# Ledger of designs, part 30: designed miniproteins, single chains, continued (3)

Each design is a single chain, and the fold is of that chain. pLDDT is the mean over its residues in the fold that is shown.

## One batch from the design tools (miniprotein)

Design m9018
Fold by ESMFold2-Fast:
Structure m9018 (fold): chain A 64 residues (1-64)
Amino acid sequence: AKAQIDALVQQRDELIQKAAELRRQYLENKDKDPKLAEELKKQYDEIWAQINQLTAQIQALLAA
């Protein structure tokens, strides 16, 4: 249980760092390459959906 929670927390932290990098790239490209910026925004939104899912899983395991 604890090892599984630790693994999920690490996975979530990695995704948060990836989301921050995608946001940075989006801001750098929004005026230079709007098509790339839209793809980066989609990836950012998808990563945050995964972060939210992992957070729910972590909370469920902590409650069990």
Scores: mean pLDDT 85

Design m9019
Fold by ESMFold2-Fast:
Structure m9019 (fold): chain A 90 residues (1-90)
Amino acid sequence: TINEVIDELTFLIHFLESLKNGIKQSDEEIEQFIESLKFLKSQDKSLIDKVLNELRSSITDEKSKKLLDELEKLLNQSLTEQIEFVESLK
């Protein structure tokens, strides 16, 4: 559903922000990040784009907009590249 996509995208944004702030992620949080990426990759591209645009309209600060742009770039990468990125966090 749209709400599930919003929740997963919001989780990924917070995860990326934590990484940029030097906060060590647990193995469980890293696995949750992988599952969220797989879930989003399985969704219709137009639905993901719609939700990303809605999130952009609700975000007021440039730092959060940059995080959203990084997430969009990550989601447009191949599944192999996404997994390689996440494995680099362990």
Scores: mean pLDDT 74

Design m9020
Fold by ESMFold2-Fast:
Structure m9020 (fold): chain A 90 residues (1-90)
Amino acid sequence: KVPKYELYGKIAELIREAIRLSKGTPEDVQEAIELVREAGRLMPLDSEGYADLSEIAKLIKEDVDKGIQALRELLKKFEEKARSYKAEAE
């Protein structure tokens, strides 16, 4: 079983890469959307983060700047969850 802090850490890494790619070409933006979808696939189906990631992937497709702004806020939330679970595990 993957520890929760490792799971949220991997999700945060994918989100950071998506934000980086969002500043590039249209092809980079499409790759960013796919990374957000990949992060969503790592979430449990009963997780609020799953719904948030699905909505943000859709939002980036419609409005890149607004989608990335929402993605930055979600990144902070997942980084805090990763730190919290890691502290509890140590």
Scores: mean pLDDT 77

Design m9021
Fold by ESMFold2-Fast:
Structure m9021 (fold): chain A 99 residues (1-99)
Amino acid sequence: SAADQLAALQGQVLAVLGEILALARERFSPEEVAAVRAAVMEAADAISRFPELSVEEAEAEARRQIARLRALVGHDPEMAKLVDELAALLEQAIETKRA
């Protein structure tokens, strides 16, 4: 079902967010890690609310979360790749809502 697919995509989003935070803890300063943790927590909260959002609201929220994460970690090529993976998962979640 669409609900089951959305739940699976939410789980995958949380896993990628966890990988971003783990790499940040290895490579960044404590202040940078605190900023990444805050962004990850906000992104996790946002994805949990996706079933309640309209398609347009979900698209706007996804763009906002991806832009924030790219600003924080996009200079690291491996973390940039994880943000691209996150963007693809969020696009799939939005497509699931359109169906």
Scores: mean pLDDT 88

Design m9022
Fold by ESMFold2-Fast:
Structure m9022 (fold): chain A 86 residues (1-86)
Amino acid sequence: SKKELQELFEELDDLAAKIEFSGGEMTPEERAEMLALLEKLLELTKDNPEAVEAIRKAIEALKDPSAPSSEFIKARLEAEKEFAKL
């Protein structure tokens, strides 16, 4: 539901803020938690191809240590924007 998506984005924002405050480095536990949240977002947005694409990019950025953090942030915001159009 839209409320579930918003709650997941809020959890992602809170986790991202904690990581940023600690210098941008993720613990293995934080990385696993963020991945789990993104996987839940994929399931909830499966009927929206633009949202699915944006979330997949965020997951790829999270798994690639060479990808800039801005790529993850952009992908997450793009997914939220696409859902808001519904």
Scores: mean pLDDT 70

Design m9023
Fold by ESMFold2-Fast:
Structure m9023 (fold): chain A 59 residues (1-59)
Amino acid sequence: GVLEDGRKASAEALALGRQAIADGIKEATFTVKVGKVTVVATVEGGGIELYGFVDGIPQ
């Protein structure tokens, strides 16, 4: 379901962001799509911010 897909997409996006920080990357953007859910992870200054949406619906 959408909630399960959102959880998986968010977990993968967070893992990518954490790896980028571990690699010394200061700014990066990762897009992960699972089913109808898209999650964007932005790495900035050692922090990670997530934005998620379902096709046609912001999350």
Scores: mean pLDDT 79

Design m9024
Fold by ESMFold2-Fast:
Structure m9024 (fold): chain A 93 residues (1-93)
Amino acid sequence: SVEEKLKQALELVRQFLEKAREKGNDRIVELAQRAIDLLEEALKNPGDIDAVQRAVEALGRMLAEAVRLGDKELTDIALQAYNLVQEALDELR
């Protein structure tokens, strides 16, 4: 379901945030915090296409920064979360 995919993505972004904090990169921490806020907002109304789209965009920015840093672990987690929310968005279309 859309809700289950959003919940799984939120769990992954929380793991990403903990690892980002350990690595000491403030920019990627901020991107992860924003993604969490937008995923929590989407979970309040899982049928809100605009809310889910905003979460996809935030996860895309988070993924792009992880890739730019060359961090394979962060990139893999971000990609998994991104794909889950993209699948949730596609179910609403």
Scores: mean pLDDT 89

Design m9025
Fold by ESMFold2-Fast:
Structure m9025 (fold): chain A 56 residues (1-56)
Amino acid sequence: LQKVSDLMGQSSRTRLEGGRSLQLDKDKGDALLKEADKLYEQSKELRDQALAAERS
């Protein structure tokens, strides 16, 4: 759970940074937004795995 929370927090922070960077450096901002999306997907996968284990 801690790891999932950390990844979600990092994803949110990276997305905010990406949005801000887009106004100054479009390529850097886009890359950060892509990274944030990947972190979010990873956190969802870990959460779903933890929930599946809990049901067992």
Scores: mean pLDDT 75

Design m9026
Fold by ESMFold2-Fast:
Structure m9026 (fold): chain A 79 residues (1-79)
Amino acid sequence: MAQLEQLPLPQARYTPTQEQTQQLVAFLQSIEFPQHLHQAFATSVHPNAIAASLAYIQSLPQSSRQQAALFLLKQPPPP
């Protein structure tokens, strides 16, 4: 079951819930974010950072929201 050596990768450090995934997808749809990246975004963002990341993106102009979402997908969330 548990192993002494485990990867400290995002996927091993956090587990997004269904609610978090649904909130992410609904928001990403509202900013016309590419659908094929919705699940990748949800699984790459730390659960604790999701609300802060969404609030930050929503504070941006519409023209910048999609770019900010793509940036967060590529970057690990802040600690």
Scores: mean pLDDT 55

Design m9027
Fold by ESMFold2-Fast:
Structure m9027 (fold): chain A 76 residues (1-76)
Amino acid sequence: SMAEELERLEREAREQERKAAEIAKTDEVEAKIRELEFYVEQARKYGLLSLNDEELEKKLKENKEYIRKNENRPAP
Protein backbone atom coordinates (compact mmCIF):
# COMPACT_ATOMS: atom_id res chain seq x y z
CA SER A 1 0.00 0.00 0.00
CA MET A 2 1.27 3.46 -0.97
CA ALA A 3 -0.23 4.90 2.23
CA GLU A 4 1.72 2.41 4.40
CA GLU A 5 5.00 3.17 2.55
CA LEU A 6 4.43 6.94 2.92
CA GLU A 7 3.72 6.54 6.67
CA ARG A 8 6.95 4.52 7.04
CA LEU A 9 9.00 7.21 5.24
CA GLU A 10 7.45 9.94 7.44
CA ARG A 11 8.25 7.94 10.62
CA GLU A 12 11.86 7.38 9.46
CA ALA A 13 12.26 11.12 8.70
CA ARG A 14 10.92 12.08 12.17
CA GLU A 15 13.19 9.50 13.85
CA GLN A 16 16.25 10.89 12.01
CA GLU A 17 15.34 14.48 13.01
CA ARG A 18 14.89 13.38 16.64
CA LYS A 19 18.24 11.53 16.69
CA ALA A 20 20.01 14.53 15.11
CA ALA A 21 18.52 16.88 17.75
CA GLU A 22 19.59 14.57 20.62
CA ILE A 23 23.15 14.31 19.20
CA ALA A 24 23.28 18.12 18.80
CA LYS A 25 22.23 18.62 22.45
CA THR A 26 24.90 16.15 23.67
CA ASP A 27 27.55 17.85 21.49
CA GLU A 28 26.54 21.27 22.91
CA VAL A 29 26.99 20.02 26.51
CA GLU A 30 30.40 18.50 25.66
CA ALA A 31 31.39 21.78 23.89
CA LYS A 32 30.56 23.72 27.10
CA ILE A 33 32.75 21.31 29.10
CA ARG A 34 35.64 21.78 26.62
CA GLU A 35 35.21 25.57 26.91
CA LEU A 36 35.37 25.28 30.72
CA GLU A 37 38.58 23.19 30.46
CA PHE A 38 40.08 25.82 28.10
CA TYR A 39 39.33 28.74 30.45
CA VAL A 40 40.61 26.83 33.51
CA GLU A 41 43.88 26.07 31.65
CA GLN A 42 44.20 29.76 30.64
CA ALA A 43 43.60 30.83 34.26
CA ARG A 44 46.29 28.36 35.39
CA LYS A 45 48.81 29.71 32.82
CA TYR A 46 48.21 33.31 33.95
CA GLY A 47 48.49 32.45 37.65
CA LEU A 48 44.87 33.41 38.39
CA LEU A 49 44.24 30.18 40.35
CA SER A 50 45.14 29.71 44.02
CA LEU A 51 44.48 25.94 43.76
CA ASN A 52 47.17 23.27 43.43
CA ASP A 53 46.89 20.64 40.64
CA GLU A 54 44.99 18.12 42.84
CA GLU A 55 42.46 20.72 44.04
CA LEU A 56 42.05 22.08 40.50
CA GLU A 57 41.36 18.58 39.06
CA LYS A 58 38.79 17.93 41.83
CA LYS A 59 36.99 21.24 41.23
CA LEU A 60 37.09 20.76 37.45
CA LYS A 61 35.57 17.25 37.83
CA GLU A 62 32.82 18.63 40.12
CA ASN A 63 32.00 21.43 37.63
CA LYS A 64 31.93 18.99 34.67
CA GLU A 65 29.50 16.73 36.58
CA TYR A 66 27.35 19.77 37.45
CA ILE A 67 27.18 20.85 33.77
CA ARG A 68 26.28 17.33 32.58
CA LYS A 69 23.65 16.91 35.31
CA ASN A 70 21.97 20.31 34.82
CA GLU A 71 22.24 20.71 31.01
CA ASN A 72 21.04 17.12 30.27
CA ARG A 73 18.35 17.08 32.98
CA PRO A 74 14.84 16.49 31.56
CA ALA A 75 12.58 19.54 31.84
CA PRO A 76 10.66 19.60 35.18
Scores: mean pLDDT 73

Design m9028
Fold by ESMFold2-Fast:
Structure m9028 (fold): chain A 86 residues (1-86)
Amino acid sequence: MEERIRKYLREVLKLSEEEVEEILEKYKREREAREAKEAALLAKNPDDEKLKTVAELRKKALEAFVNGDEEALKKVDEEAEEKAKE
């Protein structure tokens, strides 16, 4: 996953290696924080169907991203640009 997104950011978006590493680190931190929060919520509300749906959608998006799905890469690109602008 990490190597594939690195290639996308550098070859398609033409970002510098420093910018790519900063973006990857930010995404890793946000993903870990989100996963920790989701795990805590699932432990508290295991029958929450909406939370399960969100987890499933995230897993599908991540799998599409690893497989080089253009739609998933476009979503990551939009989020990366908006966060870089901030």
Scores: mean pLDDT 63

Design m9029
Fold by ESMFold2-Fast:
Structure m9029 (fold): chain A 94 residues (1-94)
Amino acid sequence: SDALLEMVRRIQEAIARAAEVVAERGETPELVREVLRELLRVAAEAAAEAGLEEAAELFRRAVEALEAGDEETAAEYAERGIAIIAEAVQEVLA
């Protein structure tokens, strides 16, 4: 429970920082890609620390796909990782 909530808190903080950076520097495709890469890295580390190793691996693969320029594959992996996190959080809150 505490590990999952800490994971959510870290991801929320990373999203808030990402939004602030985009607001301050201006929205460009290059900056958005940079910010998404950092978000996915933070999500992978947070998921691993919470024991959600499958979600962590999916986020790591999303980073690799994004770095290779395959945005569609990156989105697919990220969506699957997010779904695992959402399910884990819902089970704790039920």
Scores: mean pLDDT 84

Design m9030
Fold by ESMFold2-Fast:
Order: sequence, then structure tokens, then C-alpha cells
Structure m9030 (fold): chain A 59 residues (1-59)
Amino acid sequence: MKEIKLPRNATLEEIKEAYEKGYKKLIVPSDANPTVIAKAKKEYPDLEIIEEESPSTPK
């Protein structure tokens, strides 16, 4: 599965480039800029963006 983890300071441009490269799942840290994430979800509604809540999540 093609996925990419973005840094907390990821820009909308970085998200756009990942989407154009074929990444369909983006993992962002919980402290990422919510405005950027909201814009990305609006522009790429078929893109799955997952916010990582905590490194202590059970599996």
C-alpha cells in the first residue's frame, strides 16, 4: 500500500505533490497545522488523510 508520513510543518504544496505521485493515504501527526489538513481534505476528497493521535495507540 502506497502511503506517506508528513511532517508537522507540511505545506499544502507537499500534499499536492504526494497526491500527484499516486499516494492515496497520508499520515499526519496530531500537531500538524489543522488549516492545511482541512484545505487538503477539501481539495482532494478521494485522498485518505489519517491523523496520528498518539504513539501510544494500542494495536
Scores: mean pLDDT 73

Design m9031
Fold by ESMFold2-Fast:
Structure m9031 (fold): chain A 85 residues (1-85)
Amino acid sequence: SELVERFRKRAEEQIEKFKRIAPDLTPEQVRLEAGISVGVLRIDRAVLKLEAQVTNPAQADEIHAQLDGILRDFEKQLEEIVKSV
């Protein structure tokens, strides 16, 4: 799905960016930036879920499950980075 690939790429780019900046941040700044990133991706996921219901109604449940999986993986990777500081 185009929506799933778009969200996956966005999550991957966000993780890559976070890994680059995290060593230069304080532990408090890392936690704040992590929280903001999760919030942004949760909003993006909600918008894409609505888009899937309109554009791909026959596959909406499958797309929703894949979007949820991508966000869960993103949150886990982010938690690992936070724990490393």
Scores: mean pLDDT 87

Design m9032
Fold by ESMFold2-Fast:
Structure m9032 (fold): chain A 88 residues (1-88)
Amino acid sequence: SEVEKLEEELFKGIEEISKEKDEEKKIEKVVKLVAEAVKRLKENVEDPASWNEEEKKELTKQMLEQLRLRKLLKEGRLEEVRELSEKK
């Protein structure tokens, strides 16, 4: 499905981006990745221009949150917090 394709492309992109230690480069790559995903969504679904911009904004936020979580997990300081959350 198209959702699965986007999810797979985003996931692979995030995995590559997570290897970058520079936060500025991560943000730039996330924005690019989201922009490409939005283009593919628009190609298959006719959406209003305003919705397209809102969707890009939401996807960007979600991808940045994913990168943040992965970085926090590797930071070590929040590793125990992660375990506590999972044990709940």
Scores: mean pLDDT 59

Design m9033
Fold by ESMFold2-Fast:
Structure m9033 (fold): chain A 115 residues (1-115)
Amino acid sequence: NEFQRQAEEALREAQRKREEGDLEGAAEHYVRAADFLKEAGKFEEAALLYLAAANLLSQVDPERAVEYYLQAADALKEAGKYQAAIGVLRSLADESSGDLKEEAQRRLQALLDSV
């Protein structure tokens, strides 16, 4: 469909940016591709791309990295991949501190209570 085609284009651009060493630009295009896949109902694929963006941002923009880890967990939940979503939130909580750790732990508990 149209969203799938747009996601593929964004993925090509993300890979190109990554090869150029533009990690922030690569992350932006991974997020764009994930958003298109989410609109196409491809939640598991969208989650993988949100994770790719978060991993690229983890060393340069930790707050945005956390946001995309949370979006990945939400997409995994929508895909019915509850154990994978739990895994993402646990890893985020373990690697985070302060308010970010508390947010990850709160979301993890809410997800555990919902299944």
Scores: mean pLDDT 84

Design m9034
Fold by ESMFold2-Fast:
Structure m9034 (fold): chain A 60 residues (1-60)
Amino acid sequence: MEVEKRVAERELAELAERYGAPELVEAALQQIHEAIDAEDYERVREIARELKERLEALAA
């Protein structure tokens, strides 16, 4: 769980840097931490996908 949270933080930091939307990344990170604590890895995957789509749309 700790390793998984650290990986999520690193991945989201890269997305924030790439797309310049730290607020969206912070919100997603909080949701991902909650999902990891609940051991709901399907939800983690969904949150990551939604974040990526929103960041890509914002970059357009």
Scores: mean pLDDT 72

Design m9035
Fold by ESMFold2-Fast:
Structure m9035 (fold): chain A 111 residues (1-111)
Amino acid sequence: MEEIKKLLEELESKLKELLKLLENNSSDEDITKVLSELLELVKQLGKELPEEYAKRLYALSLEVLKKYGTTSDKVRDAAVEVLVQIKEVRPDLDFESLDAEKVLKEFKKKY
């Protein structure tokens, strides 16, 4: 579907943007904005959210919690909402065994 393709292209762009914001220790406002945009994309894609993108977003959201979760309630809540939404749309995926560090390392190598 042409609509799904556009959503996936936007998702990839926003995942790359979130990674860059995390590497640059960007503001709570910038992180929260991108997380909100990613949350909306996850809701729009639903079950069409590919496994690779679900795992990347999950790993990035865990990294957000690690870096910002103790210093910003707003960022923490936004990241938790993304994690919950991914699990809700993709209950078929095993996130408990996810090597988040490996996923992020592989994603960084691509970009």
Scores: mean pLDDT 84

Design m9036
Fold by ESMFold2-Fast:
Structure m9036 (fold): chain A 70 residues (1-70)
Amino acid sequence: MSEEEIKAIVEELRKRMDGLVEKLKTASQEEKKRALEVVREDLELAKKLGAHPEILEVMEEAVKRIEELV
């Protein structure tokens, strides 16, 4: 995977996570908890698959932001 591909993935992932966090601000507590569980599971899988540090950082930040909303 090229550096350009990683940059594109990171930018797209960041955009998606920002959108998810914004949507969750007005979501039910049940939806917030479900999203948190899914993102945590995805982060754990990404770590096991050896995802690039930049990808992991975006996912870890998303987990923290969603935790603040629960």
Scores: mean pLDDT 83

Design m9037
Fold by ESMFold2-Fast:
Structure m9037 (fold): chain A 72 residues (1-72)
Amino acid sequence: TRRVLSITKIVDADGTTSYLLVLTEDGEVVDTRRFDTEEEAQAAVQRIVDERGVDEIIHAPTVEVPKPLPAP
């Protein structure tokens, strides 16, 4: 089984930053976790590596979420 872990920094519409971790096995998403801090994300990466083993780690570019339309 081939496991790939991707890490994405997300900037939400209100300017809040978070980190999205996605684990895939043979191309299928098997785990998705979101963290408010880089330290929590790093701890989760280590836990996933220890629990499941990871063949590749991908650092994805930062994703910016557009602001929703203001309420009328």
Scores: mean pLDDT 77

Design m9038
Fold by ESMFold2-Fast:
Structure m9038 (fold): chain A 67 residues (1-67)
Amino acid sequence: MEAEEERQRIIATARQAARHLVTEQGVPEARAQAMVDAAERLAERARELMEREGLPFLDAVEAAAAE
């Protein structure tokens, strides 16, 4: 459950940040959505690495980002 919990946390944080950027900073919605999509892809890959290779969360995120 740890990997899935971290994935959900990243996605929730990205969505909150994207909403703030659109409403408060005037960032185009398409750009904010692209940021969320990138965070979702990174989170899913990190979750996979945590589950399959037993990597700690930060190491999994670093490995996923290096791909």
Scores: mean pLDDT 76

Design m9039
Fold by ESMFold2-Fast:
Structure m9039 (fold): chain A 95 residues (1-95)
Amino acid sequence: MKLWEELRRLAGEIDRLAREGADPAEGRELLERARRIAEELLKDPEFVERLIAELKELLAAYPTDEEVEANLDEETLLRARAASFLGQVAERKRL
């Protein structure tokens, strides 16, 4: 999905800005854009369930953020971050 690819790209940009200590306004704009994309992706239940299952498997293998960052390649890390964000948006909608 093109939206999933864009969400992974935004997750990478947000992570980069957080490490570099960039302007909070830039971070907010990227987070709002990521949220809109996540909301569109959440309309597909099959896609959401697949991502949540993948995220749970990753978290079971690497229970700490440090272990995730140290052991995953860049592509897998971006996927995990995007899936985590999608899960957070889904939980907020449930509440």
Scores: mean pLDDT 63

Design m9040
Fold by ESMFold2-Fast:
Structure m9040 (fold): chain A 65 residues (1-65)
Amino acid sequence: ASTMTVTALADDAGMTGDGKVLKKGESITLDLSKAHFDEDGKILYGYTVDGEAVLIDTSKVKITI
């Protein structure tokens, strides 16, 4: 599957469905086919390749495809 890598540029850049908070310098890999932005592009909703739900603050991350 095509993937998207999200790298935190600041603390509290995102959260997984199991309650893990994404800290500065951490990276998470999402399934690109299940990733979408909200209407304002401020929030990225997605799933890891293992099916964990993820919510990302787009102002605090670098996205690489």
Scores: mean pLDDT 83

Design m9041
Fold by ESMFold2-Fast:
Order: C-alpha cells, then sequence, then structure tokens
Structure m9041 (fold): chain A 100 residues (1-100)
C-alpha cells in the first residue's frame, strides 16, 4: 500500500540523515527539516485520499532532495552509501506516486 511504502520511506530517510550527519551536519540538518515539514503532510494527504495534494507534496520532496544531493555533490560529501539511500528513497517516491 502507499502507506506501507511511506513508512519505508520514513525509515530510509532516518538512515540517510544519520549517514549524512557523519560527513556534513549542516546538510543533515537541512534534510531532517525537509522530512519533518513534508512527510506529515504527505501522510495526511494519503490518509485523506487527496491524490492531487499527495502528488504535489511528493514532487516537492523529490525536487528538494535533488537540491540537497546537488549541494552534497558540490561539497564532495556524497558517499556511495548516501547515493544508494537517495536512489532507494527516489524509487519509493515513484512507487507511492503510482499507487495514489
Amino acid sequence: SAMELLEELEKKGEELIKKLSTVDEELAKKLKKLFEELLPQIREAIENKDAEKALELLQKLKKRLSEIYDEGVEKDVITEEIKKLLNEIGSLIDEIEELI
């Protein structure tokens, strides 16, 4: 279900924040704030079966994650583990979008 995939996304997001905090605390803090802002709103939209709002919020999350990735690449702090977690999170976003 979309909700089960969102729970996996939340877990992967926590793992990503922990990994990123070991190499760039500022970037990890930006990522944590992003998830704290958007994940509750995405959850509420999915629970309310508001597909349009859920899709808008998922696209916003995807765009902001891409911006954090670009900043991390410029700072040379994106490890293979961080890149893998970001790719897994991106795939989960795409799967949730297909289910709503």
Scores: mean pLDDT 90

Design m9042
Fold by ESMFold2-Fast:
Structure m9042 (fold): chain A 109 residues (1-109)
Amino acid sequence: MVHFFSEEELESMSAEELVEQGEKLLKLGEEYLKQGDYSMAASYYLEAARLYEKAIEKDPNYAEAYLLLGRSYEGLGEIYKKLGLFEKAEELYKKAEEYYKKAKELDPS
């Protein structure tokens, strides 16, 4: 079951806490994607992305948050690809690549 955080809850969390909760949602998204439940997978990937975007807002130099945001968009791209929506999938993969590049710039090691 998808647990959506309120804006007030997100504002009260640290960047590290947002990443920790996002990782739990990302794992659920990956599990539903493996099961072929694209609707549930997309819901979890979108909520994870929301938490990572908030983490980046609180700490713009948080390399791990950019990496995990990229993984969330890559998961969404896989869903669109499986649905035959290749143009949308490519758009999402490009977005993921941009976040991966930003993560590498902040922490190349």
Scores: mean pLDDT 85

Design m9043
Fold by ESMFold2-Fast:
Structure m9043 (fold): chain A 65 residues (1-65)
Amino acid sequence: DIEAKSAMAAIELQADTKYENFVDKASKLDPDKAKELAKKARDDMRKQADTDSKKEKERIRNLLK
């Protein structure tokens, strides 16, 4: 339980870190466009993190059987 939650939290943290880095890079080119791109990137990264956490949970479940 605790290990599974820790693994999922790490995946979510990685997604948030990627989003922050993307916003910083995009802001250097065009601040207005950076906001629009950041919204799209955030949604995509969060959906990916959710998918990855589901896969990790399934893997852990199989190991604990």
Scores: mean pLDDT 65

Design m9044
Fold by ESMFold2-Fast:
Structure m9044 (fold): chain A 87 residues (1-87)
Amino acid sequence: MEKAKEEAVKLLREAKEKVEDPNMKRLLEETIEAVEKAKTLEEMLKKLENGAEMVRRLAEAGVISEKDAEIALEAIEKAKEILKKAM
């Protein structure tokens, strides 16, 4: 589990470096911190889904670029898959 968590966090950090909007960088950082503090797989998955929902809402509101939203959502989905495979 620890390796899967580290790999998931690494993907989120890489996405944070690729996005341009400061609000998106902050959201990804908050999502990373929430995942790192989570003690169970279920909590980690829930925190990732909460992050994804916030990205979708910001994109729907037109406050972030489609490109930044795509980068963030792809990283979150890959992080979820890494954690699920560790079950």
Scores: mean pLDDT 84

Design m9045
Fold by ESMFold2-Fast:
Structure m9045 (fold): chain A 91 residues (1-91)
Amino acid sequence: SKEEKELKEYHEYLLEKLKEYEKATGDEELVKVAKEALELIEKYSLKMIKEGKVEEAKKFTREKMSEIGELLEKKDLEALKKLKEELKKEV
């Protein structure tokens, strides 16, 4: 659907921003965990869209990506790992 394409494009955009962050900071492990969390967010968001929960998927993606951004700024690897494990339970 159009919504699935838009979500995929948004996630690709965020992956590119993470690559830029990795180049600027050298925080390879932090970025790796963030990328893995982003993949889980994409899988869950696409599932929600397929179930007709488009607005919920958009809200979920924005909120979880905001959390990843905050944790990247704080360089909180352990909190990022916890977020990833929580996301795995939803996928």
Scores: mean pLDDT 79

Design m9046
Fold by ESMFold2-Fast:
Structure m9046 (fold): chain A 57 residues (1-57)
Amino acid sequence: GRAAREAAAYEELLAFFREHPTDSAGAKAKAEELARRYGLSLDTVDRLGVRAHIESQ
């Protein structure tokens, strides 16, 4: 379901930010990739990305 896709996208964002903490251009590309792969809106992935970035610090 949607919640499982959001959780999978969140885990990938969390891993990305842990590996690339200051790569803003890469973060944008990753968000667009995840929105396409998981069938989520970019706004949804961006919100997950904010939470993942905070948790990764």
Scores: mean pLDDT 83

Design m9047
Fold by ESMFold2-Fast:
Structure m9047 (fold): chain A 149 residues (1-149)
Amino acid sequence: DNLAQRRELMKKGLGLLGNATRLLEEAARSTPKEAATLVEKATEDILNAAKYFTEAAYLDDKKKGEVMAKAADGFNQTVTSQGSAAVSNLNSGDLKGAADSVYDMADAARALGDVYDKLGYVGASHAFYHLARALYQLGEALLARADAQ
């Protein structure tokens, strides 16, 4: 019975997404340089959460694990690339470029949340929708600051 191990992996993934969401909400209220540090940490937590959810799915059902691994690969590529771009743009003062990058991350998080919902992982799905909301709000905050410069 892998139930205990699966529950622990899900708990770790949910904890990391909760932390990433908090860091991104904090980034929306921070200076661009402080936001860069928070986005970098949030990106790491997001990628680690996706790994834990994929491992938990493989312990539940091999086919669900395979579907999550494939969806996570596309998500991880987008989050790694756009997270790096957001950090670089925040550090250079390109707030519009940073906003474009975090909006792409938000769309990727929402899309992964839809995959988790279809697989019946409602808790993980809901956590990714909260993450997407925090990323959209960060993008809007960055655009508002860009317009004020």
Scores: mean pLDDT 91

Design m9048
Fold by ESMFold2-Fast:
Structure m9048 (fold): chain A 70 residues (1-70)
Amino acid sequence: SVEEAEKARKLLLEVIEKWEKLRKEGKSVDEIKEEMIALVESADLPEDLKEKLIETIEEHAELEKEREKK
């Protein structure tokens, strides 16, 4: 539903804000990824939306790690 999509969008924005904060605090990409995935898994959202958010988090983590290898 539109309301579920809006809830997922707000959670994604929260994940982005927490990711930035935790990176500034010196946490590793893997540590942040695990914490953000746990946050999404604990959320009251349909399974399909949780899977999409987790996929987005994993993709972002891979891009961050690739950047660190350069």
Scores: mean pLDDT 81

Design m9049
Fold by ESMFold2-Fast:
Structure m9049 (fold): chain A 103 residues (1-103)
Amino acid sequence: PVKPPVVIPLPDGGSVTFYNSTLSEEEQLELARALAEALGDAGAARLVFTDKDGNESEVLLRGPGTAPLTQEQLERLVAVLESFPGVKEVNREKAQANLAALA
């Protein structure tokens, strides 16, 4: 069976959702906090990453803000993901698509 999504609510009313994640509960909680800080005033971001075993996982961030995601915020989100020992790499092409959503 497909693993159910892991939804981590944020104190400010946002959320971080992990799909098909192989990260531990502790890693997901720590990562959610770090990603929320990196997201800042942006309303949403969607990132796809690969774990050390080659499994593809997805994280969807929803912040309480409505601001457009900036290139600087995107680079911080990617850096946060790549800093975690359970993450091998972030899909840069799919990450860049977050910026294309706002004209």
Scores: mean pLDDT 78

Design m9050
Fold by ESMFold2-Fast:
Structure m9050 (fold): chain A 96 residues (1-96)
Amino acid sequence: SPKVEKLLKQLKEIAVEIDKLELEAFEAAKNGDLKKLEEKTKEIEKLTEEARKLTKEFLADPSATTEQKLEALVLLISIEASAYVVKRMVEKMKAK
């Protein structure tokens, strides 16, 4: 299905962007730059919300195969893990 392929491509593109933002967030944390870490974390949270919406739409599509649905879920789990890690870094840095 062209729609299913488009949704999966969008999820993969979000995962790549989050990976890039997570590396930038790690660098900000290493440098003690709380403001930059918070900015990157906010961007990751926004993309994570988009990924949740796309995954919900993907899972509701009856033309999506079990393999495609599993791939989308694995991508979402990875995205959620990145969001969790950067949010925890913000909380730790604020506790100083």
Scores: mean pLDDT 88

Design m9051
Fold by ESMFold2-Fast:
Structure m9051 (fold): chain A 86 residues (1-86)
Amino acid sequence: SKEAKLAEAQKHIVLGVEHEALGREAEAAGDLETAAEHYEEAGDHYLKAGELYAEVVGEDNPLVIKLYELAKEAYARAAALREQLK
């Protein structure tokens, strides 16, 4: 249902924000591997939230666009950290 999709999307937004915060904490501590894993998890959650919201409100909705942007930024941050680990 529409309500179930919105509830699931909101859950993924909360998890994305939590993992992004954990990623920042790990990065500040110099734990780049843990930071990259948390940023990857944040990206996955933001992407899933955007997909679920898009099914309800459409792809052109500013919230959907913002969630996809947040996912892209999280993945880019993780990739940059993984490059430093090579």
Scores: mean pLDDT 91

